Designed miniproteins, single chains, continued (4). Designs and how they scored, part 60

Each design is a single chain, and the fold is of that chain. pLDDT is the mean over its residues in the fold that is shown.

## One batch from the design tools (miniprotein)

Design m14208
Fold by ESMFold2-Fast:
Structure m14208 (fold): chain A 76 residues (1-76)
Amino acid sequence: MEELERRAEELAERAAEAVKEGRYEEAARLYEEAAEVARRLAEEAARRGDEERAEAFERAAEVARAHAEKLRELAA
């Protein structure tokens, strides 16, 4: 679980840097990857009965997906 959390953080940091550079296509892809990792983290937290962490990861996935959608619109 900790390894997936680290991956999500790294993807989000890389996505933020890509946005600063105006590389919206790359940033969108990175946020999409971060959303996928967050969904997997939410599933693992739910399996462990950690509802609070599961909800937090689900929200993180939704936010990342929303960022990816907006960035895809800007990249088009």
Scores: mean pLDDT 83

Design m14209
Fold by ESMFold2-Fast:
Structure m14209 (fold): chain A 108 residues (1-108)
Amino acid sequence: MAEEHLQRAEELLEKAVRALKALDSGNFDEAKKIVGADSEDEIYKEVLRLAVEAIAHAQNAIYLAERGEGTPEVRRRAGELSDRATEIAYKAAQKLKEPVELEVEVLV
């Protein structure tokens, strides 16, 4: 269960990072293909959504690991992934010029 949340967080973050890297390199068509969006603004919205969802899964992996339903290694990796996903979320949010509240209860 904790490992499943960690894997899902890794998959979501990888997709967000690939799309953001494609935009940063000027490869707009590749970024569009990765997230299935037709505009730069919609790509940043999808990157933000993916990063926030990755944070939620990483936090669930930490919670389960701390309760004995995962290894210390899963907890460590989930913590690192949550931090990285937070950085990606803030980068995407800054491009959208919209206030971002990274609270799971508000983003549901």
Scores: mean pLDDT 80

Design m14210
Fold by ESMFold2-Fast:
Structure m14210 (fold): chain A 70 residues (1-70)
Amino acid sequence: SVEEALHNLVTSQLKAKGFSVEDSEVLSQRVVSILKEKGTDAYNDILIAIATAKSVEELNSNLDAIEEKY
């Protein structure tokens, strides 16, 4: 499915950034959930949040802002 492919892609990207396997899985599930709820309008902001985040805490903060915005 598109959701499974997206989850796998985000998990791989976060692991490449040095995030733990556990944190990468949890954050990927959150990203997929936000995209399902908020739709494609949030997509670019989510991609930027993932690309720029330096830590788990920063990514969660950025995702919180996206959920509030959309």
Scores: mean pLDDT 83

Design m14212
Fold by ESMFold2-Fast:
Structure m14212 (fold): chain A 55 residues (1-55)
Amino acid sequence: VSSEELDEIERELLAAMRAAGYSVEEIIALLKPLTGKSREEMAEALRRLLAEVRA
């Protein structure tokens, strides 16, 4: 996964979360466990969160 792909996934996730009514604190709490993960692990986790938020 490239840095560009990761940034795109993050942008989509943040937009979806804000549209769903998530607070800044809730978003930070969900993303905190991803700190220090590889790009591949982060991309997978972010895609799963995006799918859950959009469900």
Scores: mean pLDDT 76

Design m14213
Fold by ESMFold2-Fast:
Formats: sequence, structure tokens, C-alpha cells
Structure m14213 (fold): chain A 60 residues (1-60)
Amino acid sequence: MSAEELEEEARRLLEEGRRQGRLPERLDKVGTALALKDPERAREIGEEVARLAEELGLSF
């Protein structure tokens, strides 16, 4: 996958997580792969993941 495709997949997983009220398991793997190709995009996705986790009441 390209960085663009990985970002699109991560965004799909974030929307799924919001609908289901949980963090999708695959989101971590996609985020890691994105960080290797485009760290800035991965940082933005990571911030969205952190926001979703906070909304769901998850501790880190």
C-alpha cells in the first residue's frame, strides 16, 4: 500500500471504531505501516486515534 492508501484505510478504521465504540485491532498495524512511509500523516492519524480513545474512555 502507498502512504495515501494507508491513510485512507486508517480513516476508514477510525470511522468504524466510532460506530462500534471500540478501537479496531488493525488500526495499530496500519498506523505503524503509515509511520514508516509518511511520519507526518501517521502523526495526524495518531492524534485522531488518541482523540477517539479518549472519547471511548480508554486508558493508555
Scores: mean pLDDT 78

Design m14214
Fold by ESMFold2-Fast:
Structure m14214 (fold): chain A 69 residues (1-69)
Amino acid sequence: REEELRRLVERALADPTDVLSLVRAALLAPGDPRIVEAARRGRELLGDDWDAAVAAAGPEAVKYVESLQ
């Protein structure tokens, strides 16, 4: 699990617009500060397109992002 989480976080940090990898990591460790930071960075880079990317990743992604408010 930790090794899987590490790989997903590394992918999300390398490409913060990879919302799918970020969501997968968040489902494994929703409170992990590395994942929270990656989500903030992705939101900053995508701007208005962030909501569309999150919606495309699925309903669990939407719930996770709502929890970051």
Scores: mean pLDDT 72

Design m14215
Fold by ESMFold2-Fast:
Structure m14215 (fold): chain A 68 residues (1-68)
Amino acid sequence: MTSDDINRRVQDMIDQGTSAEQLYERARELLAAGEDLDLARTLIQVAASRGLPEARREHDALAAEAQA
């Protein structure tokens, strides 16, 4: 999945009225399934940017894990 594909999928969810909490929930499902990890990261980042504290903590944890 490219960055453009991820952005499009996230925007589709927003256009459908998906809340920050729902974006975060979807990201957690993807992480648990081991699917679309880049999409899951982007969903968490967007939810965090919308002020969801749980998503901010998860985003910070994933960023730390992604560091070498």
Scores: mean pLDDT 76

Design m14216
Fold by ESMFold2-Fast:
Structure m14216 (fold): chain A 60 residues (1-60)
Amino acid sequence: GPAQEEEARRIAEELEREFVRRTILEGKRYSKEEFKEELRKRLEEAGFPQEFIDEFLSTL
């Protein structure tokens, strides 16, 4: 539902900020695929169903 989608977007935005910080601080480049892999793990840890995670990641 909308609240679940908003929470997933919040988690994705937080992770995006973390990846930007890692890039600046470590001088390391990250692929879109590496971002999606870590985002999948965070959504799984937050208790999102696999079908929702697959659909959400497919929109990115």
Scores: mean pLDDT 82

Design m14217
Fold by ESMFold2-Fast:
Structure m14217 (fold): chain A 70 residues (1-70)
Amino acid sequence: SEELEKKIKDLEMKLNFYRFALEAGRFVLERAQANPKASPELIAQMQRDVANLEGEIKRLEKEIEELKKK
């Protein structure tokens, strides 16, 4: 189905954007953790944001896998 192929492609594009955001988030978090002057509250928020992005990526990967089984 062309509709199914398009849906998978759209989700894969979205997944790539989230993966880019996760890479950027991890980079910023690592730098914040290495900075002794960084706020613990800021680091905790960055950790939550990274965890949320990881969750969204896993959700999208599962959705793509389920669609490919149809």
Scores: mean pLDDT 88

Design m14218
Fold by ESMFold2-Fast:
Structure m14218 (fold): chain A 65 residues (1-65)
Amino acid sequence: MTLSDLLEKAVELRENGEPYEELEEKIREMVNGMVRAGSEAAGVEPKEVTREQIRRHLDSIRDLR
């Protein structure tokens, strides 16, 4: 699955009131992996993403649609 697929599924589960904590953590790990890879390529220190930032991002994706 792509990151976008995981984000869409997390939004769906959250809106249905279903547990998505496992998926949220998987998304956070994937995003942090991408941040580390990008930071390494740019020669800067990676900034870790929190679960709160993931939740805020999910809200933003929904609102942008």
Scores: mean pLDDT 70

Design m14219
Fold by ESMFold2-Fast:
Structure m14219 (fold): chain A 56 residues (1-56)
Amino acid sequence: SSLEERLKKIEEEVKKLEEQVKASGGDPKLVFELEIQEGILALLRGVINLIKKKES
């Protein structure tokens, strides 16, 4: 589904940001961006789980 595809893309961006944070020595701007992306990822996982629960 398109939601699963978006989930995979956000997971990839989170991994990329994790590497950038490590390379920068904890740049606050990158840390903030990582926190935002992790929040979006958690919300998207919640929506997918809710849909699966209704179809099961």
Scores: mean pLDDT 81

Design m14220
Fold by ESMFold2-Fast:
Structure m14220 (fold): chain A 75 residues (1-75)
Amino acid sequence: MEEVEELRKKAEEALEKGDFDTALSYIQELLDRGAYEEALELARKLMRATKDKDVPVDKVNRLIGVELRAIGDLL
């Protein structure tokens, strides 16, 4: 779980800095590594953080895709 822990920390740091692009990339990496619960939690935090921001539709669609995939894989 070392890489998952590091990716989670990096995603949290990016969220704190308002670097949503970097946070999204780490969330995607967590999803690719099978850390579905961590990816889902961080994706929800990112969506809340971007609620009042102008975020490109493609990034919003990717966050929705991460959330749906994580839910489906948790079963």
Scores: mean pLDDT 71

Design m14221
Fold by ESMFold2-Fast:
Structure m14221 (fold): chain A 58 residues (1-58)
Amino acid sequence: SEKEKIETLILFLETVKGSEEYLANDPRVKPEVRAENAASAAQLDARIAELRKQLAAL
């Protein structure tokens, strides 16, 4: 169903976001790479929020 597809996508994106946030906070990673991971995490967070709104409308 559409609901199941959105729920699965949210879970996948949450996992990817977690990895990006982990790398963004690792002091062993170069500052420029950490900034890229932080930006990626922020974009994923916005996408997850939009998908959650779509899910709530179903």
Scores: mean pLDDT 87

Design m14222
Fold by ESMFold2-Fast:
Structure m14222 (fold): chain A 55 residues (1-55)
Amino acid sequence: PPPPVELSEEQRAVAREIADKLNEIGDALDKGLEEGRAAGLSGEERLALAAKLLP
């Protein structure tokens, strides 16, 4: 397949770090949504709970 973008080794390392940080945020959000669902909360209430768990 064709190369997607011309990236240096340093740029690849930075992209990986950004992806790791985004995954951490996603995990926190998913935990909040799952806890809200288990408690029988509505979709909006689940989002509000998830937002409280974000930094």
Scores: mean pLDDT 69

Design m14223
Fold by ESMFold2-Fast:
Structure m14223 (fold): chain A 65 residues (1-65)
Amino acid sequence: MKTGDPLLDAAINAIKAVAPESKREELIKKVLETYEKLRAQGLSDLEAVRKAVEEAMKILSEIEK
């Protein structure tokens, strides 16, 4: 919150921890893409990070099934 985007960094690290190495780059790119899009739409940093992670976790869940 008070430092330069620790929430976004934490989200990327969380995706790195759960994603297989072959999919990690793709999922991180999707998180960043979704975050930028939501921020451009006027969402707060917290809300944009939350929704970006939610979307990435959805994709990861479908890949693992």
Scores: mean pLDDT 74

Design m14225
Fold by ESMFold2-Fast:
Structure m14225 (fold): chain A 85 residues (1-85)
Amino acid sequence: DAAELALKGAAYAGLGDYEKAVEYLKKALELKPDNKALKEALEAAEKKDSGAAGTNVGRALVNELGLSVDEVVDMAIEIREELLS
């Protein structure tokens, strides 16, 4: 879903893989085209700014998609484990 795609984008940006970060954030934005924070996360990843990409993904999930901080943290842990295994 859009939240998992956005978190994968943020995780790849944190790992320095900005090509994959942009790919996943574009896929998330295709599912949620009016999400302003996802647009800002994509722009940050295109500029190779991992901090801004992560912050804007978190804002998109909590403020615009209505997820709790705990839900975002749990999903981020699962995705990080998947990408690092």
Scores: mean pLDDT 79

Design m14226
Fold by ESMFold2-Fast:
Structure m14226 (fold): chain A 91 residues (1-91)
Amino acid sequence: MTARLRLTRKDGSTKEFSIPLDHPINQAAALEAGEEYEIVGFQLTPEGILLFLEKDGKKSQLLIPRESMDAQGLTPTDFAEGDVITVVSIE
């Protein structure tokens, strides 16, 4: 199972990417299609990029695993506080 996500930056630019939902962090986020989250922080870890998200005062986390970063050309510099993640679909 995979989530397709859209990053919308403050300048209005967008980037789409996918993350696996088989990781415990991503399972715990309980993502649903159509949901939007604000990026409140991010960190590069040995496992990948960890995004800190907020929706309606609730905090959650998403992991972009190292393999998914490399396959999709994602880096920590793609993300900034105040950017929005939209869940496009769950596949």
Scores: mean pLDDT 83

Design m14227
Fold by ESMFold2-Fast:
Structure m14227 (fold): chain A 93 residues (1-93)
Amino acid sequence: MEKLKKEAEKLEEELIKLMNELDDAIFNKAPKEEIQKIVAKLREKLKKYEELLKELQKASEGGDLSQVIFLTRFSLTMAGGQFMIDRAEKLLA
């Protein structure tokens, strides 16, 4: 269980870093290819993060309130990443 949480926290850190890189690239009007490359990396990490969250959710079947808090936090990170992807795709259209 703790191993899955640590893996999710590590991916969360990587996702936040990629979201910041994407925001900086958009703000600095980076080339379309650079923005697309960051979006592709962000999508790949989000997919792995979603898979880990599903596994963590299954392993939390037992009524521990502390697990619900972690799942909520991780779900918000997922939403933030998707929002950044959608924003970038709209800009590139």
Scores: mean pLDDT 79

Design m14228
Fold by ESMFold2-Fast:
Structure m14228 (fold): chain A 69 residues (1-69)
Amino acid sequence: DAEEYLEKGEELYRQGRYEEAAEYYKKAIELAPLDDKISKRAVVGLAEALDKLGKKEERDRILKELSEK
């Protein structure tokens, strides 16, 4: 479920496992309905994980795609 993937992503982020956290956040976004609270939290988590990995350009591209509504 989307909630489970979000929770796992948050756990991995707290452990400093940012690359794995990003993957789980992406899965949470894919499974959650658009404009859902879980989707919004997963998008924020993904952006923060990508920032920690130094992938600012990828972060900006993904955020633009997700905020185009």
Scores: mean pLDDT 78

Design m14229
Fold by ESMFold2-Fast:
Structure m14229 (fold): chain A 73 residues (1-73)
Amino acid sequence: MTDEEEYNAMTPAEIGEKVTRVVAAARERGARTPEEFEKLALELGESKVFAELVKKAVEQAALGREAARAAAA
């Protein structure tokens, strides 16, 4: 099975739960930037495809925080 096929077999809820766990584990190990989250996801044994999903989720969360800060200013 390719990395993509592995994740395509999961439900969106299962993918989201796994992303949340990996993000939490990477943050515990000191990840601060999307690139650091991707690197730590790979070091935790996740596929490149999943590491890219983790990076994307962190990037979107960071953009949302900046937008909220701009709206509050």
Scores: mean pLDDT 71

Design m14230
Fold by ESMFold2-Fast:
Structure m14230 (fold): chain A 61 residues (1-61)
Amino acid sequence: SEAAISAHFARLYARVDAGEPLDEVMAEARAFLESQGLPQDEVDLYVRGLEFLFRQRRAAA
């Protein structure tokens, strides 16, 4: 559900803010998106977007 996806991503942002390694957070994000049954091209697109956003968030901290 969208609510479950939103809640999961909120937790990933909290982990980025907590200083967890980005590679671990990104691996979790990919695994979650794959578990939701998204096509591989959509997973790749989302992962690239999230990596960009997480890197920007950490650089601005």
Scores: mean pLDDT 81

Design m14231
Fold by ESMFold2-Fast:
Structure m14231 (fold): chain A 60 residues (1-60)
Amino acid sequence: TAEIRKEYAELAARETDRLVAAGVPLEEASRLADERAIEELTKKYGEEAVKKALEAQKKS
């Protein structure tokens, strides 16, 4: 689960920076980046594993 949280943070940050560089407003870029990071991790690790990892992050 710690690995999923680390990958989520890295994917979200990278995608946010890419979208902002492309002219997307920061608020919208962050939201879209979060959605893409969750989608990518769900494909790689499965929905249950991603849900558990993000729930643990929310409580920390």
Scores: mean pLDDT 77

Design m14232
Fold by ESMFold2-Fast:
Formats: structure tokens, sequence, C-alpha cells
Structure m14232 (fold): chain A 73 residues (1-73)
């Protein structure tokens, strides 16, 4: 259902946001860069889940997107 999709998107976005936030902190990024990494991870995970990725795949896609940002700062 649409409600189940919205819940899944919300949950994977939140998981990817938190994992991306922790990754940014562990890599020594400042608060603004950590916020950017978190937003990138959250958005990418939500889009992947909306496109039919499994929860695990969506979170990993989000974290990978955040990692690409972190590697460039």
Amino acid sequence: SMQELVRRVTEVSQQARERSRQLGREQGLDDQQVQQASQIGSLAAGEAASDGASPEEAVQIGVDAARRYIDRV
C-alpha cells in the first residue's frame, strides 16, 4: 500500500541519515559537513526505496552516496 511505502521510505531515510551522520563524525568532518553528509545519505536512501530497493539496499545506497561526499571534502 502507499502507507507502507511511505513508512519504508521514512524508516530507511532515517537509518541512512543516522549512519551517514556517524560516518561523517568518525571521519572528522565539522558539524555543517556532517549535516550535508546526513542529508545526502537520507535523500539517496529514500529515492532508492521509492524505486523499489530493499530496505538494506536502500540504506547502503544512501551511506555510499554520503561516503562519496565525505571523500571529496
Scores: mean pLDDT 89

Design m14233
Fold by ESMFold2-Fast:
Structure m14233 (fold): chain A 62 residues (1-62)
Amino acid sequence: SAAEAAAREALQLEVVRLMTERQKKGEEIDLDAAIEAIREALARTDVPAALRADVEAALAAA
């Protein structure tokens, strides 16, 4: 749906923003940093419950 696509785009942009902030601070961008950025993006982005559950399940499996 258009709303789901918009939510996914907003989530991706928030992750990119957070990763860019870490890069500007000279932090190493590793798997742990990526997981932290995704979790923070989920907290800051209004996403459908199904998308949130899918992302959280993927992070728990990592």
Scores: mean pLDDT 78

Design m14234
Fold by ESMFold2-Fast:
Structure m14234 (fold): chain A 92 residues (1-92)
Amino acid sequence: SAAAVNFVKDAIVLAKESGGAVSLTTDGNTVTLTLSGLSVNTQIALSLRAIGLELEGIGVSISVDGDTLTITISGLSADQIDEIKEFYDSLM
């Protein structure tokens, strides 16, 4: 969905603006975004957004390990994955 794509784009921007590191991997219809060096406030904000999207039935999950967030989005089209990858590459 567009909401899932927009969430990934927002997460990348927020992590970069917070001085964190971002990596992106793709597998089939799934995107995995790993964000590190995040403040507790940034982790909470992203986690709450992910929970909200999951409650809306969007294929988004988030896991936390220390200062690292892993965001996984599933059910994406090839065009949506390409859009996310192009956005990521434009910021790196």
Scores: mean pLDDT 81

Design m14235
Fold by ESMFold2-Fast:
Structure m14235 (fold): chain A 103 residues (1-103)
Amino acid sequence: MSGEEALEAARRAFEAIDAGDEAAAAEALREAAAGAADGSGEAGLAAGSAAGYAIGAGAREAAAAGLAALAAGGAAGSAAAAGAAAGGSGTPEGREALEAGVA
C-alpha cells in the first residue's frame, strides 16, 4: 500500500467512526495499519491517530481490530498501536493532521 492509500484508509476510518459504522471503521483501520507496516511514518501516525480516535469515540470493536492490526505489523506497527492506546482520546489534532496529509 502506498502512503497516500494508507492516509485515505485512515481518513475513511475517521468518517466511519463518526457515522457509527464500526465494521467499516475496523476495515479502514486494517488498511491504514498495512501502510504503517510498510514503513511509512506518516501512515503509521495517521493509523495510530485513527485508532486512538476510535477509542475516544467509543468505537471499541473498531479500536480493538485496528490496534491488533497495528501490533501485527512489526516494530513500527507496534509503536503506533502503543501510542494509540496510551493517547486513548479522540484527538482533534490527529484528525486535523490526517486531513492536512490527505489534501
Scores: mean pLDDT 66

Design m14236
Fold by ESMFold2-Fast:
Structure m14236 (fold): chain A 65 residues (1-65)
Amino acid sequence: DIRLAVAFVAAATLATVSGVDLDLREEDGKLVITISDVTDESRATAERIRELGRKLGVEVEVVER
């Protein structure tokens, strides 16, 4: 799915630019974000990715470890 691929690349770019360590995976046509170091910054970045996914019609799940 091109939209899922675009969301994945955009999410990886946003995490890199924000200096946030996020694990990004595709599962059953959705983007799964795992936060291993839970900070206000990592949560804010994950939320921005969720908003981007919503605009693209891609489901985004956030998991905290």
Scores: mean pLDDT 80

Design m14237
Fold by ESMFold2-Fast:
Structure m14237 (fold): chain A 58 residues (1-58)
Amino acid sequence: SEEAEKLLKQAREAYEKGDYETAIKLFEKVIEIEGEGSDLGMEAGTLLVKARAKLKEK
């Protein structure tokens, strides 16, 4: 969906800025809208795992 595409873009921007908490929330919203098995949901899920790992390194 257009909304999920916008949220994924915002999540990636937050991730690039090192704002992993915001990125995690936005990736979770993408998965909620599209579902874990969708292309956008799988992409968001992969990046969500990476963002969570970055918070642990912090």
Scores: mean pLDDT 82

Design m14238
Fold by ESMFold2-Fast:
Structure m14238 (fold): chain A 76 residues (1-76)
Amino acid sequence: SGLERAEAALDEARAIEAEAAAAGNKAAALGAGVGAGLAGIGLGVGRITGDGEFAARGAERGLEAARRALETGEVV
């Protein structure tokens, strides 16, 4: 379901944040944390509205932001 995809995307974004933090890369950890926060918001709104596709889309965008922060050092 869309909610399951959103939850998976949030979990992956959190894992990226934790990995960046463990590596001592504070900037990448902050950027990945912002991405995880965005994913969490998307999931939360989707849960409240019952829109699983909105939740999945929002969370997947948050995950993309987390991945980009880790790879390029860019913060959203």
Scores: mean pLDDT 80

Design m14239
Fold by ESMFold2-Fast:
Structure m14239 (fold): chain A 70 residues (1-70)
Amino acid sequence: SMKEEAIENLKKFGDEVISFLEKLGRPEEAERVRELMEKAIEYIKKGDFEKAQEIVDEILRLVDEVLAEA
């Protein structure tokens, strides 16, 4: 199903981002991504793909901020 596929893809994306942030020594940002991932998954379950995408964009902005500090 579209929702099942979206959730699995999102989990893979989130796991990669969390692992990356943990390797950079950024545990607070890794925890923030975990919280954002939970929210995005709940929006997908509700069929709100637009809100889920907004959260993915927030995660990407957080990664950009971390990289700018490096």
Scores: mean pLDDT 86

Design m14240
Fold by ESMFold2-Fast:
Structure m14240 (fold): chain A 70 residues (1-70)
Amino acid sequence: MKELEERIEKLTKEGEASTDLEKQKKIMKEIKELGDELIKLGADPSKVAARVAGAALRIIGSLIDKELAA
């Protein structure tokens, strides 16, 4: 379970660092899949949903900041 949480954080940071929309979409999909695996392992679905949503907001926020700077 901790290894899945660590992978979600690593993917979140990769998504934040990326300016490639397709790469960010791929990363967000992987984060969602890791969240689903956490739920299967007995994690609280509401906590997993909050963690996944937080990751997505961080990645999308970085993309929005890039677009608004143009």
Scores: mean pLDDT 78

Design m14241
Fold by ESMFold2-Fast:
Structure m14241 (fold): chain A 80 residues (1-80)
Amino acid sequence: GPLSPLSRLEGEALALLDQGRRLLAEGRYDEAMELFKKALELFEKAGNKEGVALALRGLGDVYEAQGRLEEARELYEKAE
């Protein structure tokens, strides 16, 4: 049967998170950041707190890789 709307949002967000991680590993920071932001929005719409934390950590990892340490710290604190 069709996935529930919630399960569909979570599945899409997880795919974006995976793609963002790959782009981050490639040094494609702006593209990785956009995918992590989209994943964050989808997890927030789904009410998935664990998914929100994963997306916030992804954004933090991008900022850390860019040397934007204060922004990375704020995102990691929000992910707790």
Scores: mean pLDDT 87

Design m14242
Fold by ESMFold2-Fast:
Structure m14242 (fold): chain A 58 residues (1-58)
Amino acid sequence: STAEKIGKAIFDALEKETGIKVNSAEDLLKALGTLSEEQKEKALKAIEDAAAKVSRES
């Protein structure tokens, strides 16, 4: 499903940006909570870009 592809893209984007591997929404929220303001901004932008790309390709 598109939602599943978006979820995977979000997790992959976070790992590439921060080095933190996540496999669930709960882990994603915990990882975001450990980031500095600057790191969080970069991570959120990477996540948004990845999700948008999957949505366009689907």
Scores: mean pLDDT 78

Design m14243
Fold by ESMFold2-Fast:
Structure m14243 (fold): chain A 55 residues (1-55)
Amino acid sequence: EQEKLDKFREELNEKLYNEYGDKLKAEKDPDKQEKLRKEIIEEADKKVEEFKKKL
């Protein structure tokens, strides 16, 4: 159970950062980059909560 959750978090974070990486790289405004990072974190948290409900 725990091992699956940890692996899910790791893979999800890598996937999201890869998916949003182009947007982060293209965005030269630091404030907008911080906003994008926050959105990635919120998406990750939401997906983790959804996954936990299935465990």
Scores: mean pLDDT 77

Design m14244
Fold by ESMFold2-Fast:
Structure m14244 (fold): chain A 58 residues (1-58)
Amino acid sequence: MLTPEETAERARELARLMGVSDEAINEAAQKAIEAYKQGKTPLEAVIEGVRRALELEK
């Protein structure tokens, strides 16, 4: 299972591939770590992080 740091890096990689800003990429990583610490699975945490990044690019 992924560590919180590995989960954050996966969220950053996916957000970067979507072409969002550096600010949004950093928010994706932070949100993913928060979700992981709140007991969500690594996959759920990455999805929440990426969703947050996309919301910021609205």
Scores: mean pLDDT 80

Design m14245
Fold by ESMFold2-Fast:
Structure m14245 (fold): chain A 89 residues (1-89)
Amino acid sequence: MMRAAVVVVLASRASTVTEAIAVGREAAAALGADEVDIVVEDAPHSWTLEEAMAEAERNAANVRGADVRIAVAMDRDSGRGPVVRVFEA
């Protein structure tokens, strides 16, 4: 049984997390994860997508007890879609 931890960091004033969560779940499913734990964090309004991604990666890297860690960052204000990075435990 493979457990995936998905860490979502929302940059700027992203008002919906559904798209970012869906992308994280799709990545976990593609890796064959049986269990998915999702953590959502709001970034300060002034953060860029790149800053939010760096935070998501840092937080994902610190998750223990998961076989795979997935970082997702999203910024709806700039029209940029979610960015995903995958790490094995």
Scores: mean pLDDT 70

Design m14246
Fold by ESMFold2-Fast:
Structure m14246 (fold): chain A 68 residues (1-68)
Amino acid sequence: MPSAREQARALAREIVALVERQVAEGRPIDEAALRAKVEEIGRILGLSEAATEVLTAIALAEARRMQA
């Protein structure tokens, strides 16, 4: 069984791969799917709502940066 930290890193890599695929294919970024993955990371790690919001903001900013 992967540790919570390993599972969170795997999900973070999936977010990056998802954004990279969408950008490469010229498709719009699925912000809802990205938010859901970040919320899952927060749930797995037992993060506060504030910490989960910060991570969501960072993930969305990175996705938009990759699209620009």
Scores: mean pLDDT 76

